# Designed miniproteins, single chains, continued (4), part 90

Each design is a single chain, and the fold is of that chain. pLDDT is the mean over its residues in the fold that is shown.

## One batch from the design tools (miniprotein)

Design m15112
Fold by ESMFold2-Fast:
Formats: structure tokens, C-alpha cells, sequence
Structure m15112 (fold): chain A 86 residues (1-86)
């Protein structure tokens, strides 16, 4: 599988994990914003910058809502591992 295809797939999986987690917690606004950020990161397709944006957004979300921290950390870890492979 091409490295870029693997990165895109991991970004989608990490974003889906966070969005679904936020929705299950009733954080529909946070889920919608996460979806918008995922689309933005995919359009840029700059893995290092996308990772920084995702890490910062996840940290801010977890700081505002501690219930999101486990889901945010899991999503960031999944995405970070994919970036390390390219």
C-alpha cells in the first residue's frame, strides 16, 4: 500500500474514532468541528503539519472536556503512528 494512502486511511480512522466518541458523549458540536478539521487536514495532505493540528485540537478539546481525553489520546496515538511510517 502506498505510504500516502496508509496515512489518509489512518487519518480517517483516527478522526472517525474521535467523532464517534464525542457523539456518544453527546458532544455534537465538538464532533462537527472535529469533522471539519479532519477534512482540512486531508486537503492539505501535509502529514507533519496535520499531526500538529490534530494534537493541538485534541489537547484543547480534552482541556475543555476531560471526558474526551481518553478518546482524544487514542485518536492522536493512532494518527501519530501512521505519520511515523512515512
Amino acid sequence: MEEKDKLVKAMIEAGKLFIEGAEKLGRLETAALAGEKLVEALEKLDPEEALRIVEEGAREAAELDPELKPVAEEAVELFRKAVEEI
Scores: mean pLDDT 72

Design m15113
Fold by ESMFold2-Fast:
Structure m15113 (fold): chain A 68 residues (1-68)
Amino acid sequence: MPLPSLEELLALAEERAKELELSPAQRTVLRQWVRWAHREAARLNLSREEALAALDAIVEMVADAAAQ
């Protein structure tokens, strides 16, 4: 399957941010990480499944950072 688009990853990240009640500042950080992850996934020719797993890991990291 093709790699998820940047828009698709950003939409999925926004839904997760909404569920986790992240602040606007944390959402900005999340969007920066998602853009980086999409670029790296494209560069490394990652699968759709690998890209989605990376998104989940990034959301968890940003949520953990928000608690600090």
Scores: mean pLDDT 79

Design m15114
Fold by ESMFold2-Fast:
Structure m15114 (fold): chain A 88 residues (1-88)
Amino acid sequence: AQKEKLIAEARQKAKEIGELTTDLLTKKLGPKYEEEAKKLGQKIADDATALGEKLAQQGDLSAVEVAEQHADELAVTEGGKLLKKALE
C-alpha cells in the first residue's frame, strides 16, 4: 500500500513537470519544435518516474521528493539544451 502510493505520487509529479516543460518549450519555440518538446517532456516524466519507483521499491520515503527534484533538473538541463539548439 505505502509503496504503491509513493510510486503513484512520484509518477504524478514527474508527469506534471514533463507536461509543464513541453508546454513552456512549445510556447517559447513555436510549433516547429512541438514534437521535440513533447518527446523531451515524456522522457523527463519516464526517467524521473523510474528513479522514484526504484527508491519506493527499496522503502525510501524520499522517493517522491527525489523524483520531483530529478524531473526539475532534467527540465533545466535538457530543456536548456533544446533552447540553445533552437537558437543556433
Scores: mean pLDDT 85

Design m15115
Fold by ESMFold2-Fast:
Structure m15115 (fold): chain A 89 residues (1-89)
Amino acid sequence: SMAEEERRRLEELREGGRIIGRAIGQEIVEKFGADEEIIDVLAEAYVRAAERVHEREVELGRPLPPSEVLRVIQEEVERALKEYFEKKA
């Protein structure tokens, strides 16, 4: 059913976001000497971005343009990093 397809797509987007966020976090730790906590911070940020993208696509009944997807990712990453650094201060 369409409902099953939508659930499967959300699960795929969440897992894809988690994998990408973790990979980026690991690269930042290795190249810039950041704390390993950044890995989970970026993983969660990408999962939240995936959820927002899916919610918007369902509302619109169409895929979001890549530029809008990137904007959502940027907003969630910036929010998560600000919150993380504020907690370390």
Scores: mean pLDDT 86

Design m15116
Fold by ESMFold2-Fast:
Structure m15116 (fold): chain A 78 residues (1-78)
Amino acid sequence: SMEETITLFRAIAELSEIELLINNPESFSVEEMQKKFDELSARLNELIGKITDPKVRAKLQKKFDELMKEMEEVIKKK
């Protein structure tokens, strides 16, 4: 549906924001990155939970899990 399409678009946009944080680690302190990551993670969990197509939901969850691991590594190396 159109509503599901909008939710999917929002989830993709939030995932892209996490990717930007990972690719620009020097732009923020450890504390700032952790706060931004926690806020983005909370929003993404809500958005992904609203996706009714199980294949699309699983794909988004996998990408989110991969980005979570990468963000943890970036924060640990700061």
Scores: mean pLDDT 82

Design m15117
Fold by ESMFold2-Fast:
Structure m15117 (fold): chain A 64 residues (1-64)
Amino acid sequence: AEAARAQAQAEVEGGRETVRGLEEEAKRMQEKDPELGKKYQKMAEDARAALDAATAALEAAVAA
């Protein structure tokens, strides 16, 4: 369905921005506060997994 494809596409776009921001924060915090840097690193990893899932959903939606 077109609506499902549009939603999945928006989630992929938002996911890319979220991953980028979290990876940048993880890098910045790793020098100042290693514990906080590790937390952001985990969040970036979780966000990347969510982006991968959103990308797969978009591919499934366009294939249907």
Scores: mean pLDDT 79

Design m15118
Fold by ESMFold2-Fast:
Structure m15118 (fold): chain A 67 residues (1-67)
Amino acid sequence: MTPAQLQAKLAEAQKLLADTKAQLDAVKAQLEKNPNDLKLVIQYTSLSLRQIGLEFEIDVLQQKLAQ
């Protein structure tokens, strides 16, 4: 991958991470009001896994850019 392609992927992953964190905050607020809502629990879990994946991708892309 070229440095330009790595920078583009990093910017996209960072934007997706910010969007995912915003969605997590919204679901968490709803879950505080409805703690037994299974749909919210599933959504929170799914978004949490997505956040972990995006953070891992960002770390890998940053490591490649630092080389």
Scores: mean pLDDT 85

Design m15119
Fold by ESMFold2-Fast:
Structure m15119 (fold): chain A 94 residues (1-94)
Amino acid sequence: ARAAADAARRALVERHSPEIVKLANEFMEAIEKGDVEKAKEYLEKLIDTVRRLADEMARIYEAAGDPERAARVRQLGDTAVRQLKAIGEELIKK
C-alpha cells in the first residue's frame, strides 16, 4: 500500500538525518578552520549520503508499484545534490 511506502520513507529519512547533520557540521567546521581539503572531503560524503538516501527512497516507491513517485524522488535528489555542490563550492572559495 502507498501508506506503507510513505511510512518506510519517513523511517528512512529519520535514520539518515543524524548522518546528514553530522556531515554538514563537519563541513562547516572545516570551512571555519580554512581546511579546504577536509571541506571538499566532507562535502563529497554529504552529497553521497543524500544521493544514497534518494536512491533508497526511490526503491521503496518502485517496490510499492509507484514508478512516477520513484522518478520524482530521484529528480528531487538530483536537484538537492546540485544545490549542495553549488553552495559548498561557493563556501570553499571564500
Scores: mean pLDDT 83

Design m15120
Fold by ESMFold2-Fast:
Order: C-alpha cells, then sequence, then structure tokens
Structure m15120 (fold): chain A 112 residues (1-112)
C-alpha cells in the first residue's frame, strides 16, 4: 500500500540518520502503476538521502513486482518502469563521490 511505502521510507531515513544499515523491501502488486511509481520514488528518495546525509551507510533496496501477466510481458513492464530509476541513480553517481559497494538495488519479478 502507499501508506506502507511511506512508513518504510521514514524508517529508512531514521536508520540513515543513526548511521545504521538499511534494507528496504518494496512490493508492487498486479502492475499497479501508482504503487510502482510510488515504490520507484521511494527507492530514489532513500538512496539520495543516504548519499547526501551519510554516504558510508550500506543501503540495499529490493523492488518486487508481483504480476499475473506472462513473464515476457512482466519483464517488459518492469524494464519500462525501472528505466527512470536507472537514470536518476546515474545522475546521483555523477554529482556525488559515492561507493557503489554501499548502494545495492535488486529488482525481482514474481509471476502468480
Amino acid sequence: SLEEIEAKVEEAKARIDRGEPVELHLTVENGDREQAEAALRAAVEVIKYAIEKNPDVPVKVTLTFVTDKPLEEARRLVSELTGPLGRELQELAEKYDISKANIELEVRVEVK
């Protein structure tokens, strides 16, 4: 849910403020575009916050897309949704001297 995503972002930011490692799991169900966009914005927001506030903190973000669509269509949709995230992360890497070892992004697709 959107409320759950927002709560997880606030918890992640609080952990970054304390210098604690972050493991953020965000789930998007049934190709819901609003949830997908919210999850992508949440991932970028947490990563950006860590880089700006405490770049030494390990951050792992896992985005899980659960779909009833065929795997080929699911992969295409995930690729379309994650393209902007890749560009935003590239821009952050160019602006800040960041260690790639401290930021890990995993994208998962589950077909049901």
Scores: mean pLDDT 74

Design m15121
Fold by ESMFold2-Fast:
Structure m15121 (fold): chain A 83 residues (1-83)
Amino acid sequence: TREEFLSSMSERDKKAIENERKSGWPDSDMGNTFPVSLILRAKPDATKEEIEKALPGVREVADRLFDLEISGEEAVERAKEVL
């Protein structure tokens, strides 16, 4: 679930989300926060341009993870394939 994914976040993942917030994306944009965190877990050095380009494909992966169709580990691997 989304809550399980968020509660399993490492300090690195939390810092990546904080960097995303500093880039001007609002915390209330739940549609972007979840897939962006998957992109940053798959490629921590991803640029804003790479993130924006990967968002549509990774959003589908994030939706499958949210619906419990795939595991968090599988979601990260699928995100790597999109990047």
Scores: mean pLDDT 64

Design m15122
Fold by ESMFold2-Fast:
Structure m15122 (fold): chain A 70 residues (1-70)
Amino acid sequence: SEVDKIFEEFKKEMAKIAETLSSEERKKLVELYKKFLQEFEDILLTKSEEEAAKEIKKKVKETMAEVKKL
């Protein structure tokens, strides 16, 4: 599905970034990832597949913006 593809690409990008971070920055990355997972679950439970894909893309962009501040 589109959602699965977006999530797999997001996980790969997060893993790459984690390798460039200090242990303290990596802890912050993990907290951002956990927040994303909670929002991801809520979207999947409440939205149609098409709407979920759009909202998840937005959440990925928002999460990546926060990660760039690390």
Scores: mean pLDDT 84

Design m15123
Fold by ESMFold2-Fast:
Structure m15123 (fold): chain A 92 residues (1-92)
Amino acid sequence: SDLEEELNQKIQALSTKLSTLPNDQATQLINQALNFLNGTDNEFLQEGILKVVEEYLQKHNNPSIVSILQNFLKKESNEKVKKKIQEILSKV
């Protein structure tokens, strides 16, 4: 859908921006994205944001984001989102 194409472009822009930011600014941006994820039922957006976070953590050492994901996991009720966060945390 047109919406999914627009969301994909925004997700790709987020990924590109994160690769250029210092750790503190990347942490702030990821925290904002995860808080937005908690307010949406859009599975495409949820998967896209979590994929960006996963790829970021594979390339960057950022313990603040790991801590944010652990705290997010404690509050998450969506089993698919919970499973994906657990998978990300198991790889970093």
Scores: mean pLDDT 80

Design m15124
Fold by ESMFold2-Fast:
Structure m15124 (fold): chain A 73 residues (1-73)
Amino acid sequence: SKLIEEARRKSEELLEKAKTASPEEMVELYREWAAWMDELMRQATPEEREEMIKLAEETHKKLMEILEEKKAA
């Protein structure tokens, strides 16, 4: 699905930018990502929405790992 591929791309972009972002930049990156995910989910089938929810959960987990790493450094 092109929508799932775009959601994955946007999630990967968030995670890469998150590695070097300041706290203020992180808030903005998260808002942009959330807005994109919302827009893609509006266009998605119920099945695609379930996959996007799982992707969002995985992305949140990875984002928390990045934030923990940054706090330790």
Scores: mean pLDDT 82

Design m15125
Fold by ESMFold2-Fast:
Structure m15125 (fold): chain A 69 residues (1-69)
Amino acid sequence: SREAQAQLEAEVTLGMARILTHVTKKANEPDLGVQQLNKMKQKVEQSDWPEQVKKQVLEDINQLIQELK
């Protein structure tokens, strides 16, 4: 289903966001991490995903941004 496909795409996006957060934190480049996560947020906002999936992913990315601040 489209919902199942959107959920898989969302999980991949969150996995990439978590890896990016970990790598930039370890490299002591938190500002770069925040910049890249904000770009990911913009792509999620422009996606055709169901509203509920989109909101959940944006909330999770916002938590990762707060972790880097």
Scores: mean pLDDT 88

Design m15126
Fold by ESMFold2-Fast:
Structure m15126 (fold): chain A 98 residues (1-98)
Amino acid sequence: SSELRQLKRQLAIKYSAAGVLIVGVIETATAAGDEDAKAQGEALRAQLQAVGQKVDEVEKLYQEGKMSQQQAIQEYQQAIAQVDALTDQIRAVEARAL
């Protein structure tokens, strides 16, 4: 559907942006010698990767007809909310590393 396609595009953009941000935060924390900020950044990157893996599973189930379109839409909406929440947490670590 057009709705599902729009959600997929929105998630891809937000996920990519969060990925770039977290790499920068980890690099900044490493350069500053802030081991706590680096560890928090690496934990958040792992959580972001887990969201990506879950989305890949949702897409496979949907393409195999094992998940309804409504369920896929709900899962993508949840993934977007999770990426937004992780982005906020990444920004908090960035502010601490400064």
Scores: mean pLDDT 89

Design m15127
Fold by ESMFold2-Fast:
Structure m15127 (fold): chain A 83 residues (1-83)
Amino acid sequence: SPEAALAEAKALGDQLAALARARGDREGALGAEVALGMALIAYGVGKVAGDPEFAERLLRRFVAALRAALAAGGAPEAALAAA
């Protein structure tokens, strides 16, 4: 569901932001917040358009990008570049 995909994107984004903050990387933490904002926009657009499948596809792409950034141990900027 789009709601499940959004929840996963939020959880992954929070993990990226926490890692960036632990490194003292305030710009990286902001990048994670921007990525989460884009996920929320994708969800909202899908709901307004009446196309939950579109919203879920976009959210799944963000989830994949966030997972790749976490696996690479990289800053949230990597997730933004991939999304």
Scores: mean pLDDT 72

Design m15128
Fold by ESMFold2-Fast:
Structure m15128 (fold): chain A 95 residues (1-95)
Amino acid sequence: SIDDQVSQYQQQIQDIIATIQANPTDTAVLQQQQAQIMQIIGDIEALVAQHPQNDKINGVYTAAQIVQAAIQTAIATGQMNQTLIDAAITTIDDT
C-alpha cells in the first residue's frame, strides 16, 4: 500500500540521516548514502507524479531532497549542515 511505502521511505531516510551524522567527514560513506537517497528520490518522484496532492508522499519527498542537499554540502565543504539535518527530521516527524 501507499502508507506502507511511505513508512518504508521514512525509515530509509532516518537510517541515512543516522549514517551521515555518524560519518560526517567520510567521503566514501557520504557518496554511498548519496547514491541511496538519489534512488529513493527517483522512486518517490514516480509516486508524486501519480499522487500530486498526497501530503505524506510530498513530505517524504521534501525530506529526501533536504537530506540529499545535506550530503552534497558535506561532500563539497567537509562539514555536515546541521540546519538541513534538523529540517529533514522535522519534515519526517510532521509526515
Scores: mean pLDDT 89

Design m15129
Fold by ESMFold2-Fast:
Structure m15129 (fold): chain A 80 residues (1-80)
Amino acid sequence: SKKIEEEEKLMEKKIEMVRYAAELSLAALEAQREKARAAGDEAAVARYEAEIAAVEEVTERYIKEIEEEGKKKIEEIEKE
């Protein structure tokens, strides 16, 4: 079905956008973490590591939500 293919492509594009935004955020946080590590600021390193972990968790959650919404839409199309 063309409608199913369109929903799959939309889901892929949304996931790519989420991953791209996460990559930019993670690169910035990783750079700040390494700068803090070079300065011997262990407290700042710990904060950036926690922020990196939070970005990764939020990214995985958003991707899962996009996949679940896409699956529901495909199931609705299949019932038509």
Scores: mean pLDDT 87

Design m15130
Fold by ESMFold2-Fast:
Structure m15130 (fold): chain A 89 residues (1-89)
Amino acid sequence: SPIDPRIVELLDNSSEWSEEEFVEKVIALAEEKLGRPLSEKFREKLEEVARELYEKWKKNPSEEVKRELQIEVDTIIGLELIEEAVASL
């Protein structure tokens, strides 16, 4: 599947942000896609991953890092939706 243009924009513009600002923007994108705030545990998990990917991108920008950020955002959203669905059973 194609990478979300917002993921591309976040990484391509990451040099304009501090690591913390980048992390907050990744969380905001995930919450926008989910349509609600992330739970604390998944927010913390995505923050940790976003910090690692910010450093990877600064060291060597690549299509692989773009795909990794997309997969991690989609994984957190998927886990939130699965937990919500299970709680509804």
Scores: mean pLDDT 88

Design m15131
Fold by ESMFold2-Fast:
Structure m15131 (fold): chain A 87 residues (1-87)
Amino acid sequence: ALREAALRAAAAVLAAQMRRAEAAGLSWEEIEARVEKILAESVPESAEEEEIARRAYREGLRLARELSLEEAEALAAEALAEFEAVA
């Protein structure tokens, strides 16, 4: 439950941030390049942490492309509230 809630919250928050970047004038190509750079430069403490981070970023990018800015921010608020309730 907690791990699922954390991943959903992370993905939703990342989606909202990516969507705000797109609204500010960044292309999806630039956003994807930044995500790949972050993942490539990350030094995970464990394989599990690496998997969770990669899944959160990939899901966040998918959601950001599918949702409007308003929908992404609403999803982030909902997912973060769920995480706070479980944490």
Scores: mean pLDDT 78

Design m15132
Fold by ESMFold2-Fast:
Structure m15132 (fold): chain A 97 residues (1-97)
Amino acid sequence: SAADALAAARAVAAALREEAEAIVKEVEAKLAAGETPSEEEFLAYLRARLALALAGTDDVAVAERALALARAALERYRATGDAKAAVDALRAELAAL
């Protein structure tokens, strides 16, 4: 039924949000401990942060800004190799959104 399909979709969406939140916490804890995340871990972090930002808004302008901030963080990381600086800037900018 449509109600069963909606319930299943909500359960999947909740699980994906929990996974994204876990990735964010893991990478941020690693950086706080002075450890360097891999490129794969950093890319997973950007995907998780963007997914959480998009799930939290129905405003297209806010969504577009979140995407632009994620792109800027990726460009910073590629230019410098500094995952901590990229993450710290992205966290502050997303919190101000």
Scores: mean pLDDT 83

Design m15133
Fold by ESMFold2-Fast:
Structure m15133 (fold): chain A 74 residues (1-74)
Amino acid sequence: SMLKEIFELIDDFEKWFGLSELAQKLREAAEKGILSLSDVKELITTVALGVVEGKLDEAIKEVNEKLAKKEKEA
């Protein structure tokens, strides 16, 4: 199922980056139907680019802002 694929991707994300609190927020949003698989891939890409650019804190902030916006629009 799509939800199973999303959770497996978030589990990999948590292992790759060690961001357990953010991973849990992504799981909760996905379970509520707020995040699609495409959304999760975009948010993971944002974090990965933040790591490469040395801007991880800024990337985490951007992801949290996108999650908050999606929750308000849902």
Scores: mean pLDDT 84

Design m15134
Fold by ESMFold2-Fast:
Structure m15134 (fold): chain A 94 residues (1-94)
Amino acid sequence: MSPMEIAQQIVQETVEQMDEIFKNSKSEEEAVEKIKELVEQAKKELEERGIPRDLIETALLALGSEAQAKMKERKFSKEKIQELQEFIYELIKE
């Protein structure tokens, strides 16, 4: 697979894992912390597989957008949605 295809596969699998986290979390706080850990792990996997930096940044933005959409659908607080958005930007900036 090309680096782009590998990045897309990791993003797709990570998004699927988000649904399980939201289903199994007892609070918004627990869900957000687990999503943060999941996204950080996805970044680590992309780096370990030698994916170019620009594709990693694109993947992180995609993961952030998907997580925020899922949070909005589940009626999460604006504060928790913003917290995740700020976390994604921090990961991209390092």
Scores: mean pLDDT 86

Design m15135
Fold by ESMFold2-Fast:
Structure m15135 (fold): chain A 75 residues (1-75)
Amino acid sequence: AAAEAAAALEEVARLLVEYASTRASPEEVAAIREKLARELEAAKAYLASLTDEEELAAIAAALRAEAARLRAALA
C-alpha cells in the first residue's frame, strides 16, 4: 500500500514535469524537476510512516485520478 501510493505519487510528479515542459523553458523545467524531487522524497517518507491501509489505498486512488487528469491535459 505505501509502495503503491509512492509509485502513484512518482507518476504524478513525472506527469507534472511533462506538463511543465510543454509551457516552460528548459531551465524552468529543470528547476521544477529539482523542487518536485525534494517534495517527492519528503512525501514518500510521510507515506512510509502511515499504518492505515485504507488511508494509503485512498491516497493511491486520489493520486491515480490526478495522474489521469494530467494525462488528459497532455493529450
Scores: mean pLDDT 81

Design m15136
Fold by ESMFold2-Fast:
Structure m15136 (fold): chain A 87 residues (1-87)
Amino acid sequence: DEKKKKVLELVKKIEEAAKKDYKEAIKLLIEAIKEFPDEIGGIVMMALEVSTSLPPEKHPLANEVIDMILNKSPIEEIIKKLEELLD
């Protein structure tokens, strides 16, 4: 399935970006959520890759984002929280 292949490629791309610049990884995650909002498993994997590279003070907000994704919160709210991680 091309959609699932694209999601897996985005997971890998976000993993590599997170190792270099967590802000780039967050931006890629926001775009992935906009493109594939129903791929909860893939989005959670992407969010976990981002969370491993965040400074400790951002962990509570990152955990909130992951919980929102798992509970299928509105995409707009998830994106807003991710944008807060960029600050």
Scores: mean pLDDT 82

Design m15137
Fold by ESMFold2-Fast:
Structure m15137 (fold): chain A 87 residues (1-87)
Amino acid sequence: DINFQYGRRVSQQISNDTGDIMRTSREMSSRDPVGSQRARDISRQAMQYSSQGMQYSRIDVSQSQQYIRISQDYMQQGRDTMDRMRG
């Protein structure tokens, strides 16, 4: 199933990126506590939608693809937040 394989790859990428954001946000929390918390919250949202995309991958392909897209959008927002914190 191409959709399942795609969702699995996206889920793995989001998991790895979330780990990096969580580590970096801890390192930067004393310098930017608000931005760090925002990055963590956004990353958690990305993980939740990624999980839902995987759950629906063999049940409802359209809903699965929508959740995967939402998870990617949240992860992009997380990266953008980290970039702004770094300057």
Scores: mean pLDDT 81

Design m15138
Fold by ESMFold2-Fast:
Structure m15138 (fold): chain A 70 residues (1-70)
Amino acid sequence: SKDDAIEKAVADYAKKFGLEPAKVQQILDIAKKYKDLPVGVQLNLAIMELRGMKPLVEKALKGIEKLKNE
């Protein structure tokens, strides 16, 4: 399922970069705000938001919109 895909992506990210599993749920809760976007994009935006990088999230969203509209 889509929820399984994002959960797996967050777990793989946590394992690769030494992020504690306890943060997985926080990232998943934030990722739900971006459900209309691909799983990898949901993951990246959730991590940026969790880190307090709102300007980078806004820039990423504008970049994605530009790519959709070419």
Scores: mean pLDDT 74

Design m15139
Fold by ESMFold2-Fast:
Structure m15139 (fold): chain A 80 residues (1-80)
Amino acid sequence: SSELLEKLKKEAEKIMEEAKKYGEELTKRADELTDLGRELILKGDYDGATEKFGEAALLLSERNRYLKEAKEKVEKLLSE
């Protein structure tokens, strides 16, 4: 029914909105770590910078994984 389809679309929108918010939070944390890494480079602390860039990369990897899983959940909900 069109009513069931509308309910599924709203559920899909909620999943994507929650994934977007979580992804934005992880991106902000990664950006802060990247900025700190850049400051460490300017101070000549290349080891510290590498560590911070590594931490940022892990957060971005988690973001990408979460967004991919959310997309797969939405595709499954909207498929017959």
Scores: mean pLDDT 88

Design m15140
Fold by ESMFold2-Fast:
Structure m15140 (fold): chain A 63 residues (1-63)
Amino acid sequence: KKELLEAVEEIAKKIKDKELAEKIIKAVRYAAETGESASVAAEKFGVDPKKVVDVVNEALEKL
């Protein structure tokens, strides 16, 4: 859980759009804290759900 969030934050730091990166981090943190899906969390923060899912999948591959 915590390792996944750290991996997501590392990937997000490499995203050119810093505002998008911050929203992805917030969405993943919200999903982790509430048990909601990444898609639902993405919609709450106004982020494309596919971008959140892609970052989470990349983080899981690095773990």
Scores: mean pLDDT 78

Design m15141
Fold by ESMFold2-Fast:
Structure m15141 (fold): chain A 90 residues (1-90)
Amino acid sequence: MDEETLKEEVELALVEIQYGIAKANNDADGLLETAERAIELAEKSKNPDIQKEAIELARYAIDQARSLGTADPERIEELEKKVEELEKKL
């Protein structure tokens, strides 16, 4: 494992922790921030495993934010479109 791969794995783990905290607190904004961070990781990573896990995490975060009913619908739609485009590249 090179330094870049390790850095991306650490980033993914931190995003997973952020997701867990936001979900436990019913924090819709925190869930959308988690989704944005996961999308950014998926976009910059050249590792298919990291891309796939980050995309899945983004979907979970978006779905949780939507289920709370307090999130901005336009922001949810924007993030869903980004996730869909990333899935097409896998």
Scores: mean pLDDT 84

Design m15142
Fold by ESMFold2-Fast:
Structure m15142 (fold): chain A 97 residues (1-97)
Amino acid sequence: ITVTVTPLNEKAPVGGVVELLVKSSDTPIKSVTWTKDGKEDPRVRVLKKSDNEYVVVIAGVRKEDSGTYTPTVESSGTATAKAQLTVDDDFATVKAE
């Protein structure tokens, strides 16, 4: 199993919405869990788009939301990916690894 994370908007204004597409090589995805710097973040929402695609939404993005986001995806097996969110005074920027 391979998991990819793709920013749907690579840049959003502070207070705006950041969206990440999580895609699995295998279908269906059984579960998606997210941690921010290894901790649960109550501002993160996970939405099902298709059997192998989920969208992760961070609404009202602020400086405290900066960090490393790690999705754990379960399908035919378990895989993780990483996304780095950086929020400055004006914009939030996302980079996937």
Scores: mean pLDDT 77

Design m15143
Fold by ESMFold2-Fast:
Structure m15143 (fold): chain A 75 residues (1-75)
Amino acid sequence: ELIEKILELARKYGVHPDIIKAIEEAKNVEEIFELLDKMMEEKGYKPADRRAAYAVLSELIKKANEILKKEQEKL
């Protein structure tokens, strides 16, 4: 599943624990962003740190999709 691949990559690359927790608790990709937003608000993340977290999450999702697409093309 897409979320499982995103989580695998996040752990492999040593991504920030808050991002990993958002991925673990989410039921779908959209919910990852919602949970991450909530955590960043509760912890008082600054705008620059929020942008960095979104950039990291977006790249993980992109890479996970690319890997899964390539794996399906080999079958």
Scores: mean pLDDT 80

Design m15144
Fold by ESMFold2-Fast:
Structure m15144 (fold): chain A 92 residues (1-92)
Amino acid sequence: AQDAFIDQYAQDFVAAHPDATYDQVIDYLVNTPDSQDPLRQFAADAIRQGADRATIVADARRRGYSASQINTIIDFIQMSAYRIQQMRDRNA
């Protein structure tokens, strides 16, 4: 059931943004229209810089966020970006 949601999201994204680069995919996932969530922006920037999960979690916790909050955001970004990239590679 959860896999079907990510698959559908990835299909819809690729259909709307077929030429998006990996960096643009991550940017779109955290900068949804009307989103100004600083935790999502922080996670996206850290992922683009190649920071590992442990480093991102430690930095987020120093900023006052819970490990649960940051891990949920990292999982969503990484799984969605991975699935979007897989679908683009299969359609190339």
Scores: mean pLDDT 71

Design m15145
Fold by ESMFold2-Fast:
Structure m15145 (fold): chain A 75 residues (1-75)
Amino acid sequence: SEAKEREETEKKLIKELEELKELIEEGKIDPSLLPKIEEAIKGALEQAKKLGMEDVVKALEEFLEWLKEYKKKLE
């Protein structure tokens, strides 16, 4: 069913977001890419809100808050 496919998609997106956070924390992503990543995540957040993906919305909002704090530590 489409509902099951959506749930699986949401879980996959959240896992990919967690993996991205780990790569950034480990210093495996160039800091110059962080503004581009922030813009991409903001775009994904708007899409998730339109699709009613509540768990994805929460994960993306938490990621943006974490990224904002992480960027401040690099300055």
Scores: mean pLDDT 83

Design m15146
Fold by ESMFold2-Fast:
Structure m15146 (fold): chain A 68 residues (1-68)
Amino acid sequence: MEKKEMEEINKKLREKLKKIGASEELIEEVVERMRKAVEEKGLAAGKKVAQEALGEAAEEEAERRRAA
């Protein structure tokens, strides 16, 4: 069931983003990007967007440390 799988991905994505220290606004933005991808291209596309967004958030956190 697509809805259940999307909810599980959403939950894990939010959990990982919170561990990275992402803001609530960034978490919501990433979740929305994933939902849009699922609606347009299906669950597999949503998983790719979630993985890419997690990588982007991790790189952003690393850049913040470098800039400090």
Scores: mean pLDDT 75

